Designed miniproteins, single chains, continued (5). Designs and how they scored, part 62

Each design is a single chain, and the fold is of that chain. pLDDT is the mean over its residues in the fold that is shown.

## One batch from the design tools (miniprotein)

Design m18131
Fold by ESMFold2-Fast:
Formats: C-alpha cells, structure tokens, sequence
Structure m18131 (fold): chain A 65 residues (1-65)
C-alpha cells in the first residue's frame, strides 16, 4: 500500500473509501492517521520514521475509532 494514501486518511470511513480492505480493521495512529492494520502502521513507522517496531506495536489494541 502507498504511504501517501494512508497518511491522507483521518478516519476509518475515509480510509475504507481510499483503500478498501478485506480485513476492515483500521487503526488510528499517534498523529490521528488511519492505517488498514497494525502491520501497515508498523511498516510505515519503521520505513519513514526512526520509531522502532516495539514502539509502533504499542498501538496494537488501541483502536480509537
């Protein structure tokens, strides 16, 4: 998935419209950006920031929808 599309979505509804997914388990990240899953957020954090995977995974189970 493209990081730009993920970063532009601010709500689960917007994310589902931009990135339809079979899993339907969007996660709201620390800056309020919506990701399709915790794995998508972890990949984003590891690739585009200096956040280690352990810190990124703290958002698993913190679905703030």
Amino acid sequence: SRKVALYNAKTPEEFNALNPSKERRPVVGPDGYVFPSIEAYVNYAVQLTDIPESEARKWEGKDLS
Scores: mean pLDDT 56

Design m18132
Fold by ESMFold2-Fast:
Structure m18132 (fold): chain A 96 residues (1-96)
Amino acid sequence: SMEEELRKLAEERRKRGAAVQAQVAALEAAGDLRRAYALRVRATLAEAAERARRAGKEEEAAKLERLGERGVEAALAAESEEELIERLEALVREAE
């Protein structure tokens, strides 16, 4: 049934969120705050893009996905934790 399918999708989304939270916690415990922050920002923007797409806002979804890609580029190019945090915070503000 459609209700069963929607319930499964909601459960899968919760499991993905829990997996991301667990990975972030593991990275933070290991002292890898830079990767933990990057992963959190990516997950937040990806979820926002998915919500926008479900609402029929394709242009907004594309913008959010592009901001997520910029976050990954910042993580790969950053030579300092301070630079990465600053860039990721700017991307989160733009996604508001």
Scores: mean pLDDT 73

Design m18133
Fold by ESMFold2-Fast:
Structure m18133 (fold): chain A 90 residues (1-90)
Amino acid sequence: DFTATLYINGEPKPLKLKKEGDKYVGKVPADGELTAISLPKSLFPEKVVVKVNGKKVELNEPHTIGDNVYLGFKEPVKVKKGDKIVIEKE
């Protein structure tokens, strides 16, 4: 389990992620427009799939920033507090 960072309305918000099999699952902490997620590169060294409420999000090319990989969304996703986020390796 670990804490990732969500970028909602341009602000970094913590996302608590729990490992469930081959996936990491968490809940959105706030309402708004979700534009990016930052994940530990050590856990996600390869291509990542991000789903919000079961729908796959289209991602820009990943950028390494320190020990993290920054994944910008091609289009903003409207989210509400409690929405399900699933992260898995492709």
Scores: mean pLDDT 84

Design m18134
Fold by ESMFold2-Fast:
Structure m18134 (fold): chain A 82 residues (1-82)
Amino acid sequence: MAEELKKKATELAVEAVLLAIEVRYDPSKRKELEEKREELGRTSEEYIEVTKEDKKETLSGKILLGLSINPELGDEAVKEMA
């Protein structure tokens, strides 16, 4: 369970990061990005609950934080990662 959730969250996070970059050049992609963030938030919440040990160093966790923190801060973090 945890492993599949982690993989899912990581894939969603990566895709959301790529979409966030694209949105800068094509605003029409913004809705797609927002939907991705919503899926990511739900998946990451479930993943974090299942895996509470130490994930602060996990790439997945860092990306999820960058995307889920807040619109203004998240956008900048995502851009920096990309």
Scores: mean pLDDT 62

Design m18135
Fold by ESMFold2-Fast:
Structure m18135 (fold): chain A 74 residues (1-74)
Amino acid sequence: SEVDELMAELERLAAELRRAIAAGDLATAQRLLQEMSDVLQRIHNNPDASEEQKTRALALVIEAQEALRAAEAA
């Protein structure tokens, strides 16, 4: 389904963001976080998305935001 593809994309973006942070590439991490936010909005606005999928998608974005903030503060 489109939602399953969006969830898979969000998980891939989260993994790429973690790699960018590990490499010290905060500019790439910031761009990836924005891409994750766009995917989250598409999941949230999709009528076929379950509440569990919406909750998981939001959790992934929040985790990414917290990881990036911690990296920027270091």
Scores: mean pLDDT 91

Design m18136
Fold by ESMFold2-Fast:
Structure m18136 (fold): chain A 64 residues (1-64)
Amino acid sequence: VDLEAAAEAIVRETGLSREQALAAAQAYIDNGGSIAATARTLVEEFGVEIDLAVRAAEAAGAAV
């Protein structure tokens, strides 16, 4: 999996920073492809708004 390419796709879909997008892609992998667990990580650890966190998790799933 190319995490940089996945992060670029997440940035395009969500407008998150590259750092937050990399975190989203990594969280998706670490949570075994769970959208819900990835979104929770983004909300709790990175302070991402919940609707945006869900969108970022879905974008990570499409890009990974």
Scores: mean pLDDT 81

Design m18137
Fold by ESMFold2-Fast:
Structure m18137 (fold): chain A 100 residues (1-100)
Amino acid sequence: SAEDKKAELEALFAGLSPEAQRLVLEVYDDLIKTNPEFVEKAPLETILSEIALDLLVRYAQTKDPAAREAVDALIAYFEERDPELAQELKKIKDYLDKQV
């Protein structure tokens, strides 16, 4: 369920700053509002990949360090689970860092 996935997401990001934790939950809540069927049906890993992309968009627009912190945590999560995705997320983040 969406609530069970929210609990797993909260546990996964418990070690991050309060600002990064809040931002991840805001992105997740926005996904529930815009695409509730996707959140209910998709595996957690698929939802986490969408959250990573949404956080990268937010980082590009705001340069919010909380967004960058959350993206770094997701890159670390995917390094062993989906190394190709982790590398692509890292490339996008590194590109955005250079635009400062």
Scores: mean pLDDT 86

Design m18138
Fold by ESMFold2-Fast:
Structure m18138 (fold): chain A 68 residues (1-68)
Amino acid sequence: MPSEAELTLAVLLLGIATAVSAAVSAGKLSEEEGREIFERASREVEEAVAAGDFERAREIVKKLMEEL
């Protein structure tokens, strides 16, 4: 079974992917802009989860969703 950190990361990455995909589909972002945002946010979330800072990881996703 995945660890709690692995499950948290998977859920947060799915959230980022869903938000970015929705913004691209709505014409708010190009596919290139969406990819760049996804890569940056995913890296920041992965770093926060690796550090055990799950609150920071959640804040990154919340801020991204607010900006999209």
Scores: mean pLDDT 82

Design m18139
Fold by ESMFold2-Fast:
Structure m18139 (fold): chain A 64 residues (1-64)
Amino acid sequence: SRAEALAELGRAVASPEQLAVAKEIAEELNKIGDGINLCIEGKKKGDEELIAKGEELVGGPCTL
């Protein structure tokens, strides 16, 4: 599949050490994304606890 071909290409152009760094970056970006989603949902619902949890994951205030 296209996804399998792209995954193989990624392994071919990056060392195991570079792939490990890329994984760490991806995990941090996912954490920030989860925080943004909680901020949006908390703001829509008026739930201060959800906003606070989103701010904790993002590492800053929800400005949206």
Scores: mean pLDDT 74

Design m18140
Fold by ESMFold2-Fast:
Structure m18140 (fold): chain A 75 residues (1-75)
Amino acid sequence: SLEALQAQLDALIAELAAKWHAGTLTPAEVEATFARLRALLAQILDLRNVPEAERAAALAHLEALRQQLLAEVRA
């Protein structure tokens, strides 16, 4: 269901944030978690019938956040 997908998305974001604050987040975990976030976001946007251009923009924004966090974790 849409609610279950949103709950999974929120849980992954919370886990990522907790690890980042604890200083335990690795580059591999960033990449693995964002792959899962991307898959969940794509499913949610498809179920909501979001227009193609808006869906592409949302996924591009997520990719930019992944690159930013990966750079932070590697610093």
Scores: mean pLDDT 86

Design m18141
Fold by ESMFold2-Fast:
Structure m18141 (fold): chain A 85 residues (1-85)
Amino acid sequence: SIPQELLEKTKFSREEIERIGGHLLLFDKNADGVLSKEELKSALTNAGFPLSDEQIEYLFKKFGVNGKIPMSKIGDLIIELSKIL
């Protein structure tokens, strides 16, 4: 299920949001509830939204906690992706 808020606050289609969220969940390989820089890069590339190193660093500065992005912030991260893509 996709939060209605993501459909309303982003330029992404339902299918694009499902693809991004699904890949982010799959690449939390340790199931520790946080994403590393490499896991985020791999997930977004496989979802069809490859990011530059500068875009990745920007997201980690904005959403990162101790060098990882908490899965609880993934909704806000998807909203930010729609602004920088």
Scores: mean pLDDT 78

Design m18142
Fold by ESMFold2-Fast:
Structure m18142 (fold): chain A 87 residues (1-87)
Amino acid sequence: SSEELRKKLEEIEKEIKKALEEKDYEKLLTSGKQAIEVLMEAQKAGDEETVERAEKLLKEALGKMPAEVYDEFVEAAAEINAKRKAE
C-alpha cells in the first residue's frame, strides 16, 4: 500500500542521512538500493507522491556522496533497473 511504501521510505531516509553523517558508504549503498526498490514499486503502483519523494531522496544522496561511491551507486542502480526490466 502507499502507506507502507511511505513508511519504508521514511526509514530508508533516516538510514541514508545517518550513513552520510557517519561516512558509512556500505550502509549508504545498501540503503540507496532499498530506495531504488521503493521508487520502482511506487512507479508500478502509480503512487506519484512516493515516486517524487524517493526521487528527491536519491538526488540528495547522490549529490552528497564522494565520487567513488557515486560511480559504484550509479552502476548498482543501472543493474537493479535492468533486472526489473528483464522480469
Scores: mean pLDDT 80

Design m18143
Fold by ESMFold2-Fast:
Structure m18143 (fold): chain A 60 residues (1-60)
Amino acid sequence: SRATLLALAEKDTGVPRAALERALRELERDDSDANIARWARELGVSPRALRSFLEALRAS
């Protein structure tokens, strides 16, 4: 579920769940490499990690 994925992402990254949820919601609307890179910088995570989380959310 989305809630389970967000909880796992929070545990893995240390980023607060609310911040991850906001970023992933925006990325669901625009998943361009540039937008992923922007949110990765804001959250202090790798672009690869954000892309992985987005793909996991879409598969749920």
Scores: mean pLDDT 82

Design m18144
Fold by ESMFold2-Fast:
Structure m18144 (fold): chain A 84 residues (1-84)
Amino acid sequence: SVAEAQAEVRRILDRLPPELREWVRKAFTKAAKLYLEGKEEEANKVIDEAVRRLQEAGHLTPEEAERLREAMKTLLDYMKEQLK
């Protein structure tokens, strides 16, 4: 659900330093803009790259990375359905 996706994103972001929380928010904003422009593949790549970098830097476990990726993509789908 959207509520579950929002809760998961918040749970993960709350464990990150403020600078990384802002970086993730900016990545999501970029992905959202691409997604609304019909560039869904590019939007998903932005999300995947952001999550991958956090995982490689040791900020996320593989399980957390997958949950964050799924949650962010769920939120993008929800935004598209509400606006188009």
Scores: mean pLDDT 82

Design m18145
Fold by ESMFold2-Fast:
Structure m18145 (fold): chain A 96 residues (1-96)
Amino acid sequence: MEYAKEAEKAAKEAAEKAKKGDSKGASKGAGEASDYAERAAKAGDGEGASKAAEAATKAAKEAAKSGDITGAGAATVAAGAGTMYAIIAGGPGPES
């Protein structure tokens, strides 16, 4: 539960930094959201991992918009891991 909330917070901060022209800060926020998605997946929280991965993907888009494609790549990997874990666990995903 906390992982999804922290990832969403990181995504919001990434968006604000991107708006201010801080592409490095936006990338850091995207990476932080990705880290929370991975932690949720490793903790066996499929629902939290899915939500955190969604937040990480959103943060990656903001980082890419600010010009930092490296951060976008990291968040995409985390989103993929979260999705795969949710499928394996048979847990809630985008449809639930």
Scores: mean pLDDT 65

Design m18146
Fold by ESMFold2-Fast:
Structure m18146 (fold): chain A 86 residues (1-86)
Amino acid sequence: SLEGELLEAMALMVREVTKIESKVDFTSLSKDEIEKQIKQTERQIERLKEYEAEAEKLGSRRAVEAARRAIEELKKHKEELKKVLE
């Protein structure tokens, strides 16, 4: 189903963006690498907002809620990256 495909796409996107947390100590990354990860995370947040809009068109409250949760997870990830630069 379109809803199922959308949910799987969003889950995979969150997993791919946040997988660095399980593989790398953020303190071992250079400032430039952290800044690059922040920009990539910002681009994925914008992509998830597009998925939220598509879920709204589909009329799927479940997919809309999933998109909002995914956006919040990536925002949290972005703030953790920013904290390393402080």
Scores: mean pLDDT 81

Design m18147
Fold by ESMFold2-Fast:
Structure m18147 (fold): chain A 95 residues (1-95)
Amino acid sequence: SADRAGYDAFVALLQSLRDKKSVSIADFVAMLKARGEGALATFQLSLGVKPDGVLDDALIEAVKNFNFNFAFSEPDGEITKKVIDALLLASRRVP
């Protein structure tokens, strides 16, 4: 499950990627896993997906839907600067 430490790790990763052009969903999930179980769970919960720690089709589709609806980007699985900024904005609404 997502907790305070997972939330902080997720936000720290997003901040560290602000100067990158883009990151694939697979690389982003690997980076979240490297920061601890809670970081990936926080990402999954931020997208409305079950926090099971699995990179599956449901998570990929949730990223595409988030990119389209909240980042106003192409409905793809790429984590662009617009997607990072939108995730940072969304994360500030999670207690």
Scores: mean pLDDT 72

Design m18148
Fold by ESMFold2-Fast:
Structure m18148 (fold): chain A 99 residues (1-99)
Amino acid sequence: MIIKLSDAEKNASPDDQIDLMVKRVNEAKSDEEAKRVLGSYSGAILGKLLEEGKITWEQAKKVTDEIQKIFDELENGKISAEEATKKVKKILKDTIKKS
């Protein structure tokens, strides 16, 4: 099930969207739910940065590939949902800072 962000969450600043992402991952009942939350918020943040011209398609693809590697590590039991959240948060904050 795709987690839909509310209009208020979609209109939040990228930093506020990261904080909402962390809060919702902490409420997740499974690694699959955590992965869906991380994917939905990451997609929304990157989409907003692309629409605002703050990052290029090449930068968005690189960030997406890095996040996908984290999801693969979570799916293979190499990291916890907490560690996956920490890594995704860092990548997103670094991306916002460079944009």
Scores: mean pLDDT 79

Design m18149
Fold by ESMFold2-Fast:
Structure m18149 (fold): chain A 80 residues (1-80)
Amino acid sequence: LKEEAIRAARELQKAIEAGDYEKAKAYFEKLMELLSKLSEEEAKEVAREAAREAARKEGFSEEEIEEAGALAAEVVGKAL
């Protein structure tokens, strides 16, 4: 389940980068559904990993990558 959520997050990021808003919406909905089936801590872990991958692709520093991950985990934790 965590692996599926991480995959959905990667596909969402790719759709956003491609400007494909219909695909982005579909993957966002799938990601939210998968996250709702995870514990809060597992959902935060998925968000942290996805944000770190996105930041790394953009060429951010290691500190910025960690900060992006922490911020994403906090946002997801508050939303659940």
Scores: mean pLDDT 75

Design m18150
Fold by ESMFold2-Fast:
Structure m18150 (fold): chain A 75 residues (1-75)
Amino acid sequence: MTTKEQVLANIERARELVEAGDFVRAAQILFGLRDAVPESALPALEAAVRAALARDKEAALRHIDTLEELVRQHM
């Protein structure tokens, strides 16, 4: 079972990968969290994955920030 701390660590790793330009690995990590995040966070997770696959660094980072906030509030 994935803990809140493990989810947050994976979100931070995805952020680091986006900042480094490794969008494919960032998207893979984020997509792997789909069953571990609250249902309320799924739209932000899906938006972050789509932005990463589109190589839109600014959008990916904004959606990752929203995902982190929702995980902190609801887990």
Scores: mean pLDDT 86

Design m18151
Fold by ESMFold2-Fast:
Order: sequence, then structure tokens, then C-alpha cells
Structure m18151 (fold): chain A 82 residues (1-82)
Amino acid sequence: MKLSEEEIKKILEALDKFDVPEEIKENAKKILQLLKNGEYETLKSYSPEVAELVEKLLELVEAGDYEGAARTLLELAKLLSK
């Protein structure tokens, strides 16, 4: 399932409210672009932990929890930055 433009916008607005380093936010935005393109299998292939966070992110978006989705996206960005 691909994220809509409206869902992307809401996640970005929630992301801007978090007090984290800009490098982590920029990495989060790059991951969000992959999710927008439907590249879930590419992300899930990195590790089981990444796969679980991607699934959780999609579940939170479907539930309308954009703050939770943004938080999960930041955790993905941190995990992929190591």
C-alpha cells in the first residue's frame, strides 16, 4: 500500500514538531520518499528490525496516528544511520 500525498504531508508536519538533529530529520524524509514510492520490500530487506518498524509505521498511518508514525520514522532513520 502506497502512502498518499496527504498522509506524507501530515507525517512531515508531525516530524517538524520533534526536537531532533536535522541530519536525522533529513534521513527520515528520505525514508518517507521511499515509502511514498511503495519501496517497502527494499526497506524490509535491510533487517527484521527495519521490517517491523515499517509495518508499525504503516499501521499507525492507517489509524491516523501521524505523531506515532513520525516517531516510528525517526527510529527508522536512526537505525539506518548506524
Scores: mean pLDDT 79

Design m18152
Fold by ESMFold2-Fast:
Order: structure tokens, then C-alpha cells, then sequence
Structure m18152 (fold): chain A 84 residues (1-84)
């Protein structure tokens, strides 16, 4: 099993997760917006994590949740791979 094959499978999984997150009901979407805003307001996140949380929040507010979730998941995957 090559690193390229593992990355390709991880990217496919990220795409499926992003699609599932984008299909959330409006009530659940509003609840997540509130939670993300509270976390951002707390100042507990590192600058990198705060930036990713802001991308996700903007996605929820602007009906671009699929794009936002995929961007965040891809950035997290890149951080994991950089540790290898």
C-alpha cells in the first residue's frame, strides 16, 4: 500500500464527509454556527485552528458548507502528512 494510494483514499473519504456535513438540517446548522462562534470568541484556539474555524463558520453562514468542510479537512490531512 503506497503513500499515494493512502492519500487518494483519504481524499475520497474527505469528499464524502464534506458532502454529509453539507446535508445537515437547518436547525443543526444554526446550532453548529453558535458553537463555532463561541469557540472563536473564547480565544482558546491556536492561530491556525482559529483560521480553520473561521473558514468553517463562513461556509455555514454563506451556504458553502461543502467547500468549507473540504478545505478544513484537507488542511488537517496536510498537517498529519507533514508529521511523517
Amino acid sequence: DTLEEQVARAQALIDEIAKEVASLPEEERQQYIKQIEEVLASGSLSPDMQQLAQILLDGFKNNKLYEAAKEVATAMLEKILAQA
Scores: mean pLDDT 75

Design m18153
Fold by ESMFold2-Fast:
Structure m18153 (fold): chain A 80 residues (1-80)
Amino acid sequence: SELEKRIERDKKLVERILKEGVEAVFPGTPAEVQAVYRRYVERMYELFKEGDEKGLSVEELQKKMTEINREAEAEVRRLL
């Protein structure tokens, strides 16, 4: 489904940031915002791990991802 494709895209982005670092994926990001992105990636990684281990539904996973994204966006806006 489109939702499953979106989740896989987000997983790949998280994996890329974990492998290459925030600066490589988003060049010129201020240090304080890079810290937010690192916490975001750690939270997303743990969510995907929990989803696999506990068998979370696609809908439940999407709801938790949306919450993490919303919180990270709010932190970035506060810093910018």
Scores: mean pLDDT 82

Design m18154
Fold by ESMFold2-Fast:
Structure m18154 (fold): chain A 69 residues (1-69)
Amino acid sequence: DRVRQVLANMPADTALVFPDDRYADYRDVASAPVVVAPGASDATIAQMERALGRRLVGIGFFYRAMAAL
């Protein structure tokens, strides 16, 4: 599973934001702490990044970035 491989290789200072619980089975392979935020807006993600002092990557945004490569 390519998604598992990429999540396992994410930077340690990156937290993952899942838009819904369908991605729950990938939490254990992430190299970074996981934050579940169903329906989180870009503004909400930016607020959480500032609060945590680290980058957040939503799985939806992640798939979009991978498709662009």
Scores: mean pLDDT 59

Design m18155
Fold by ESMFold2-Fast:
Structure m18155 (fold): chain A 91 residues (1-91)
Amino acid sequence: MEEKAREFIVRVQKILDKYMPKHPALATGTVLRMVGEMVDAELEGLSEEELKERFEEIVEWTVEKLKELEGEEVAEAFKKEAYKVLEEVFG
């Protein structure tokens, strides 16, 4: 689980840098929220499936913020790449 979560965060950070280079605080905040869910997974014994769901919620939150800042097209492009990474890492 931790190895997959770390891989997802590293890969998603590269996508965040690609789609929101003008919003470094949002990119950093998204990564920190994901790290917080990894901590909760370790301390509370969350399943891999539960951690995947929490990462999906953070992706959706980021999509809504990107939609407000950069518009629907950029937000949907980010969402597609983030979900692709989520499926490649977690299956």
Scores: mean pLDDT 87

Design m18156
Fold by ESMFold2-Fast:
Structure m18156 (fold): chain A 92 residues (1-92)
Amino acid sequence: NKQKKLEEIAKKTLAEVDRILDERLDRGEMTPIAADEVREYVKKALDELIKAGISPEKLEEFGREILAIVRDTSLSISQIKEKLEELVKKYK
């Protein structure tokens, strides 16, 4: 029951992150290396929280906060990584 919902939430979150990163790459706001680093970090964070037994409701909330961070054009890549790391700690 939970596993299927968690996988679907993670898949949707990653798809939205990919869309935002691709848009930012197309606008020259980010390097391909930086986009790949953010993408890989988000994927690992989602996998880690699922293995740690996060609820679907909390994973959806986590996904929304990830999308807000990744979408924020005022943040440097270092600030994005820092905020993502802080967010993962909050949901553990």
Scores: mean pLDDT 84

Design m18157
Fold by ESMFold2-Fast:
Structure m18157 (fold): chain A 82 residues (1-82)
Amino acid sequence: AVNVPLLSADVNTIAEAVVAKAKEEGKKAKDLFLEIVSPLLTVGVDDLENGSAETLAKGTSRAFQESAGKYLDAYNKVLELE
């Protein structure tokens, strides 16, 4: 996204940066990730947490289908690092 340079990085870089920032702020990494991405998604936060790449793709324009999978992968990586 143009206004969120963090989410333009690769999946591992995004996940590691979110985990590090969450630790500095005393937050859970998954909660911080959802705070960052929720304004950028056309789907609800609950759909990201419990959804799939198909659910994210349905909630975004066709031009963002590749990005939908990337956000899901980054979220899952954040959960692995918690």
Scores: mean pLDDT 60

Design m18158
Fold by ESMFold2-Fast:
Structure m18158 (fold): chain A 83 residues (1-83)
Amino acid sequence: MSRYTERQLEILRAIYESGPEGLTVKELSTRLNLSRSTVTHHLSVLEEKGLVVKENGKYKLAKPTAFIDAEVEDGLYEIRRAI
């Protein structure tokens, strides 16, 4: 299966830790000390995988689909549930 890069995991964790409102590309860039282009690239991959959703210019963790428990094997689903 496709595993996430360490940068993608850092982005997901930062969004999770931000709470329900999520984070903008600029906030993620500043928080993780990454370029905006790098953050945008990884967010596009994560959005394509259904792990994040863009709402009002902010990226949030997507709600689980019917299949997410089987597909989010990197433990990220459990992190989101363990708030």
Scores: mean pLDDT 67

Design m18159
Fold by ESMFold2-Fast:
Structure m18159 (fold): chain A 76 residues (1-76)
Amino acid sequence: DAIERAVGIVEEAIKSLPEKQRKVLLAAERHGEDRLDVTALAKELGISPSTVKKHLKDAKKHIAPAEEEAVALLEG
């Protein structure tokens, strides 16, 4: 199943993230991308808003190739 393979690729990329980046990314996903409040997320995680932004940027950069591969599988 292309969907199961696509999900597996993204999940494996998320598992390979450093702990702090993974925690920030998973917390952001729980809040929803369209409802992301960086200040609220920073307060929840006990870090600064700039640290949240940095970890989100680094995490998204790390998973971007996996997301592109997953999309290619779903569109193929």
Scores: mean pLDDT 77

Design m18160
Fold by ESMFold2-Fast:
Structure m18160 (fold): chain A 67 residues (1-67)
Amino acid sequence: MKEELKELIKELQELAKKSTNPVMVALLDRLAKAGSFLLNIPEASEQDLQTAKDLLESAIELARKEL
């Protein structure tokens, strides 16, 4: 789970670098930071990590469609 979240965070950061839309860049950057913060919470449950993964995957899909 945590390794999957790290990969999603990396993908969000790469999409932010490629985006020309400043609002999209800001949103993707903030989501990447939020995901990184969650990974550093020792008490984060597997359910919390799964919910975060689903949200980050949804954000990546939307960003890819925006292009």
Scores: mean pLDDT 76

Design m18161
Fold by ESMFold2-Fast:
Structure m18161 (fold): chain A 77 residues (1-77)
Amino acid sequence: SMEKLKEMEEQIRRMEEAVEGLIEAMRAGEVSLEEAQQALERLEGEAEKLKEVAPEELLPRIEEILERLRRAVEELE
């Protein structure tokens, strides 16, 4: 249904915004290493759950989120 697709697109958009905000906060030194690690793990878990139920057309966006999170983890060490 269009409504379900729209809800999932909104969830993905919010996650994209959350990932961007976290990465910016990490680079600005506004969050501790522990807080950053916890937030990254939480977002990765949420993105993996979305990937399991997402239609094919939304998978590239979710995969991009997961790649950005992986790179952010690498930036922490």
Scores: mean pLDDT 84

Design m18162
Fold by ESMFold2-Fast:
Structure m18162 (fold): chain A 80 residues (1-80)
Amino acid sequence: SMREELLRLIDEVLKKIDRLESRSSTLSGGERGLVGFIRRVADGLRDEVERNPNLPDSVLRDHIALVERILKQLETIESK
């Protein structure tokens, strides 16, 4: 389902964040700030999805697109 896919993608973001935080000394101040911001966004999205079982498919699709963009941004930071 879209809900299961969204939760899977959020878990992927959080795993990437955990890896980046484990090497935070190699990140710039701006990258550390972005990583912290993305963690808050990912945690908030997970909470919203888990607390709201009646989210419309359009909202789930928009959130999937957002999380996919976030994953691409994190991959750019990891590839430095």
Scores: mean pLDDT 86

Design m18163
Fold by ESMFold2-Fast:
Structure m18163 (fold): chain A 82 residues (1-82)
Amino acid sequence: MTEEEKRIVELELQKRGLSYEEAFAEIKARFDKEGLLTVGDVLLLKYFLEKHPSPEAKEFLDRAIKLAEERGLDYIVELLKE
């Protein structure tokens, strides 16, 4: 993740008034219910994995990649893998 992407993540967290743990929980809950993942959600998830690696975050990432591949969202797949 670049310094510019990290700054975007920090601004997004500030706008939402959430910690990264809270943001992860929100993203996961929304994805589980609606199957939706925005570019901002992807950047937040990558930031989480760099700062707070966990088995749950890894499992969620793998599931998100698979769903994005099934939906033909190549751009999101590349962002999640890199």
Scores: mean pLDDT 71

Design m18164
Fold by ESMFold2-Fast:
Structure m18164 (fold): chain A 72 residues (1-72)
Amino acid sequence: MRLSPEQAAEIQAEGLRLVLEEGVPLSEAARRLAERYGVPKSTVSRLLSEALEPVEREEAARLAAEQREREA
């Protein structure tokens, strides 16, 4: 049940589309991809979290900047 690098990359790409383009929650995207690829939801969630980390960091920085502007 170890994923090939190709399958892991495909799951991450599909997950990014579901979360970023379709607005699907990470949990729901992980469930759908787990069913599609026959992989445990926990494994898919980990792959999606890794792929989303750069995006989440950028979003967090943006929110922090807006919050500081309101406080100043």
Scores: mean pLDDT 72

Design m18165
Fold by ESMFold2-Fast:
Structure m18165 (fold): chain A 90 residues (1-90)
Amino acid sequence: MLGNFIQRLMDEADKNGDGVISFAELREYLAKHEPRVARLPEEVIRELFREADKDGDGKLDADEFLEFLLLLGEETRRREREERERRELE
């Protein structure tokens, strides 16, 4: 388990210390630490957030936050690959 690492990320994203991350806190975290990812359409980020939010409460606990980051990384890499392929055809 990555408990210490995930707890540190939660501390940075979780502004009110309730142990979960709201969508607003997540967007603020991405804007500060992952500005390239924050440039994704809000609709895409919301969809990935909903996929990670297993209980549907509109917040991510530590395990759901880790799943969100994995899904986000996969989507970002997929889009970067497609963009590179488009440039190679020019």
Scores: mean pLDDT 71

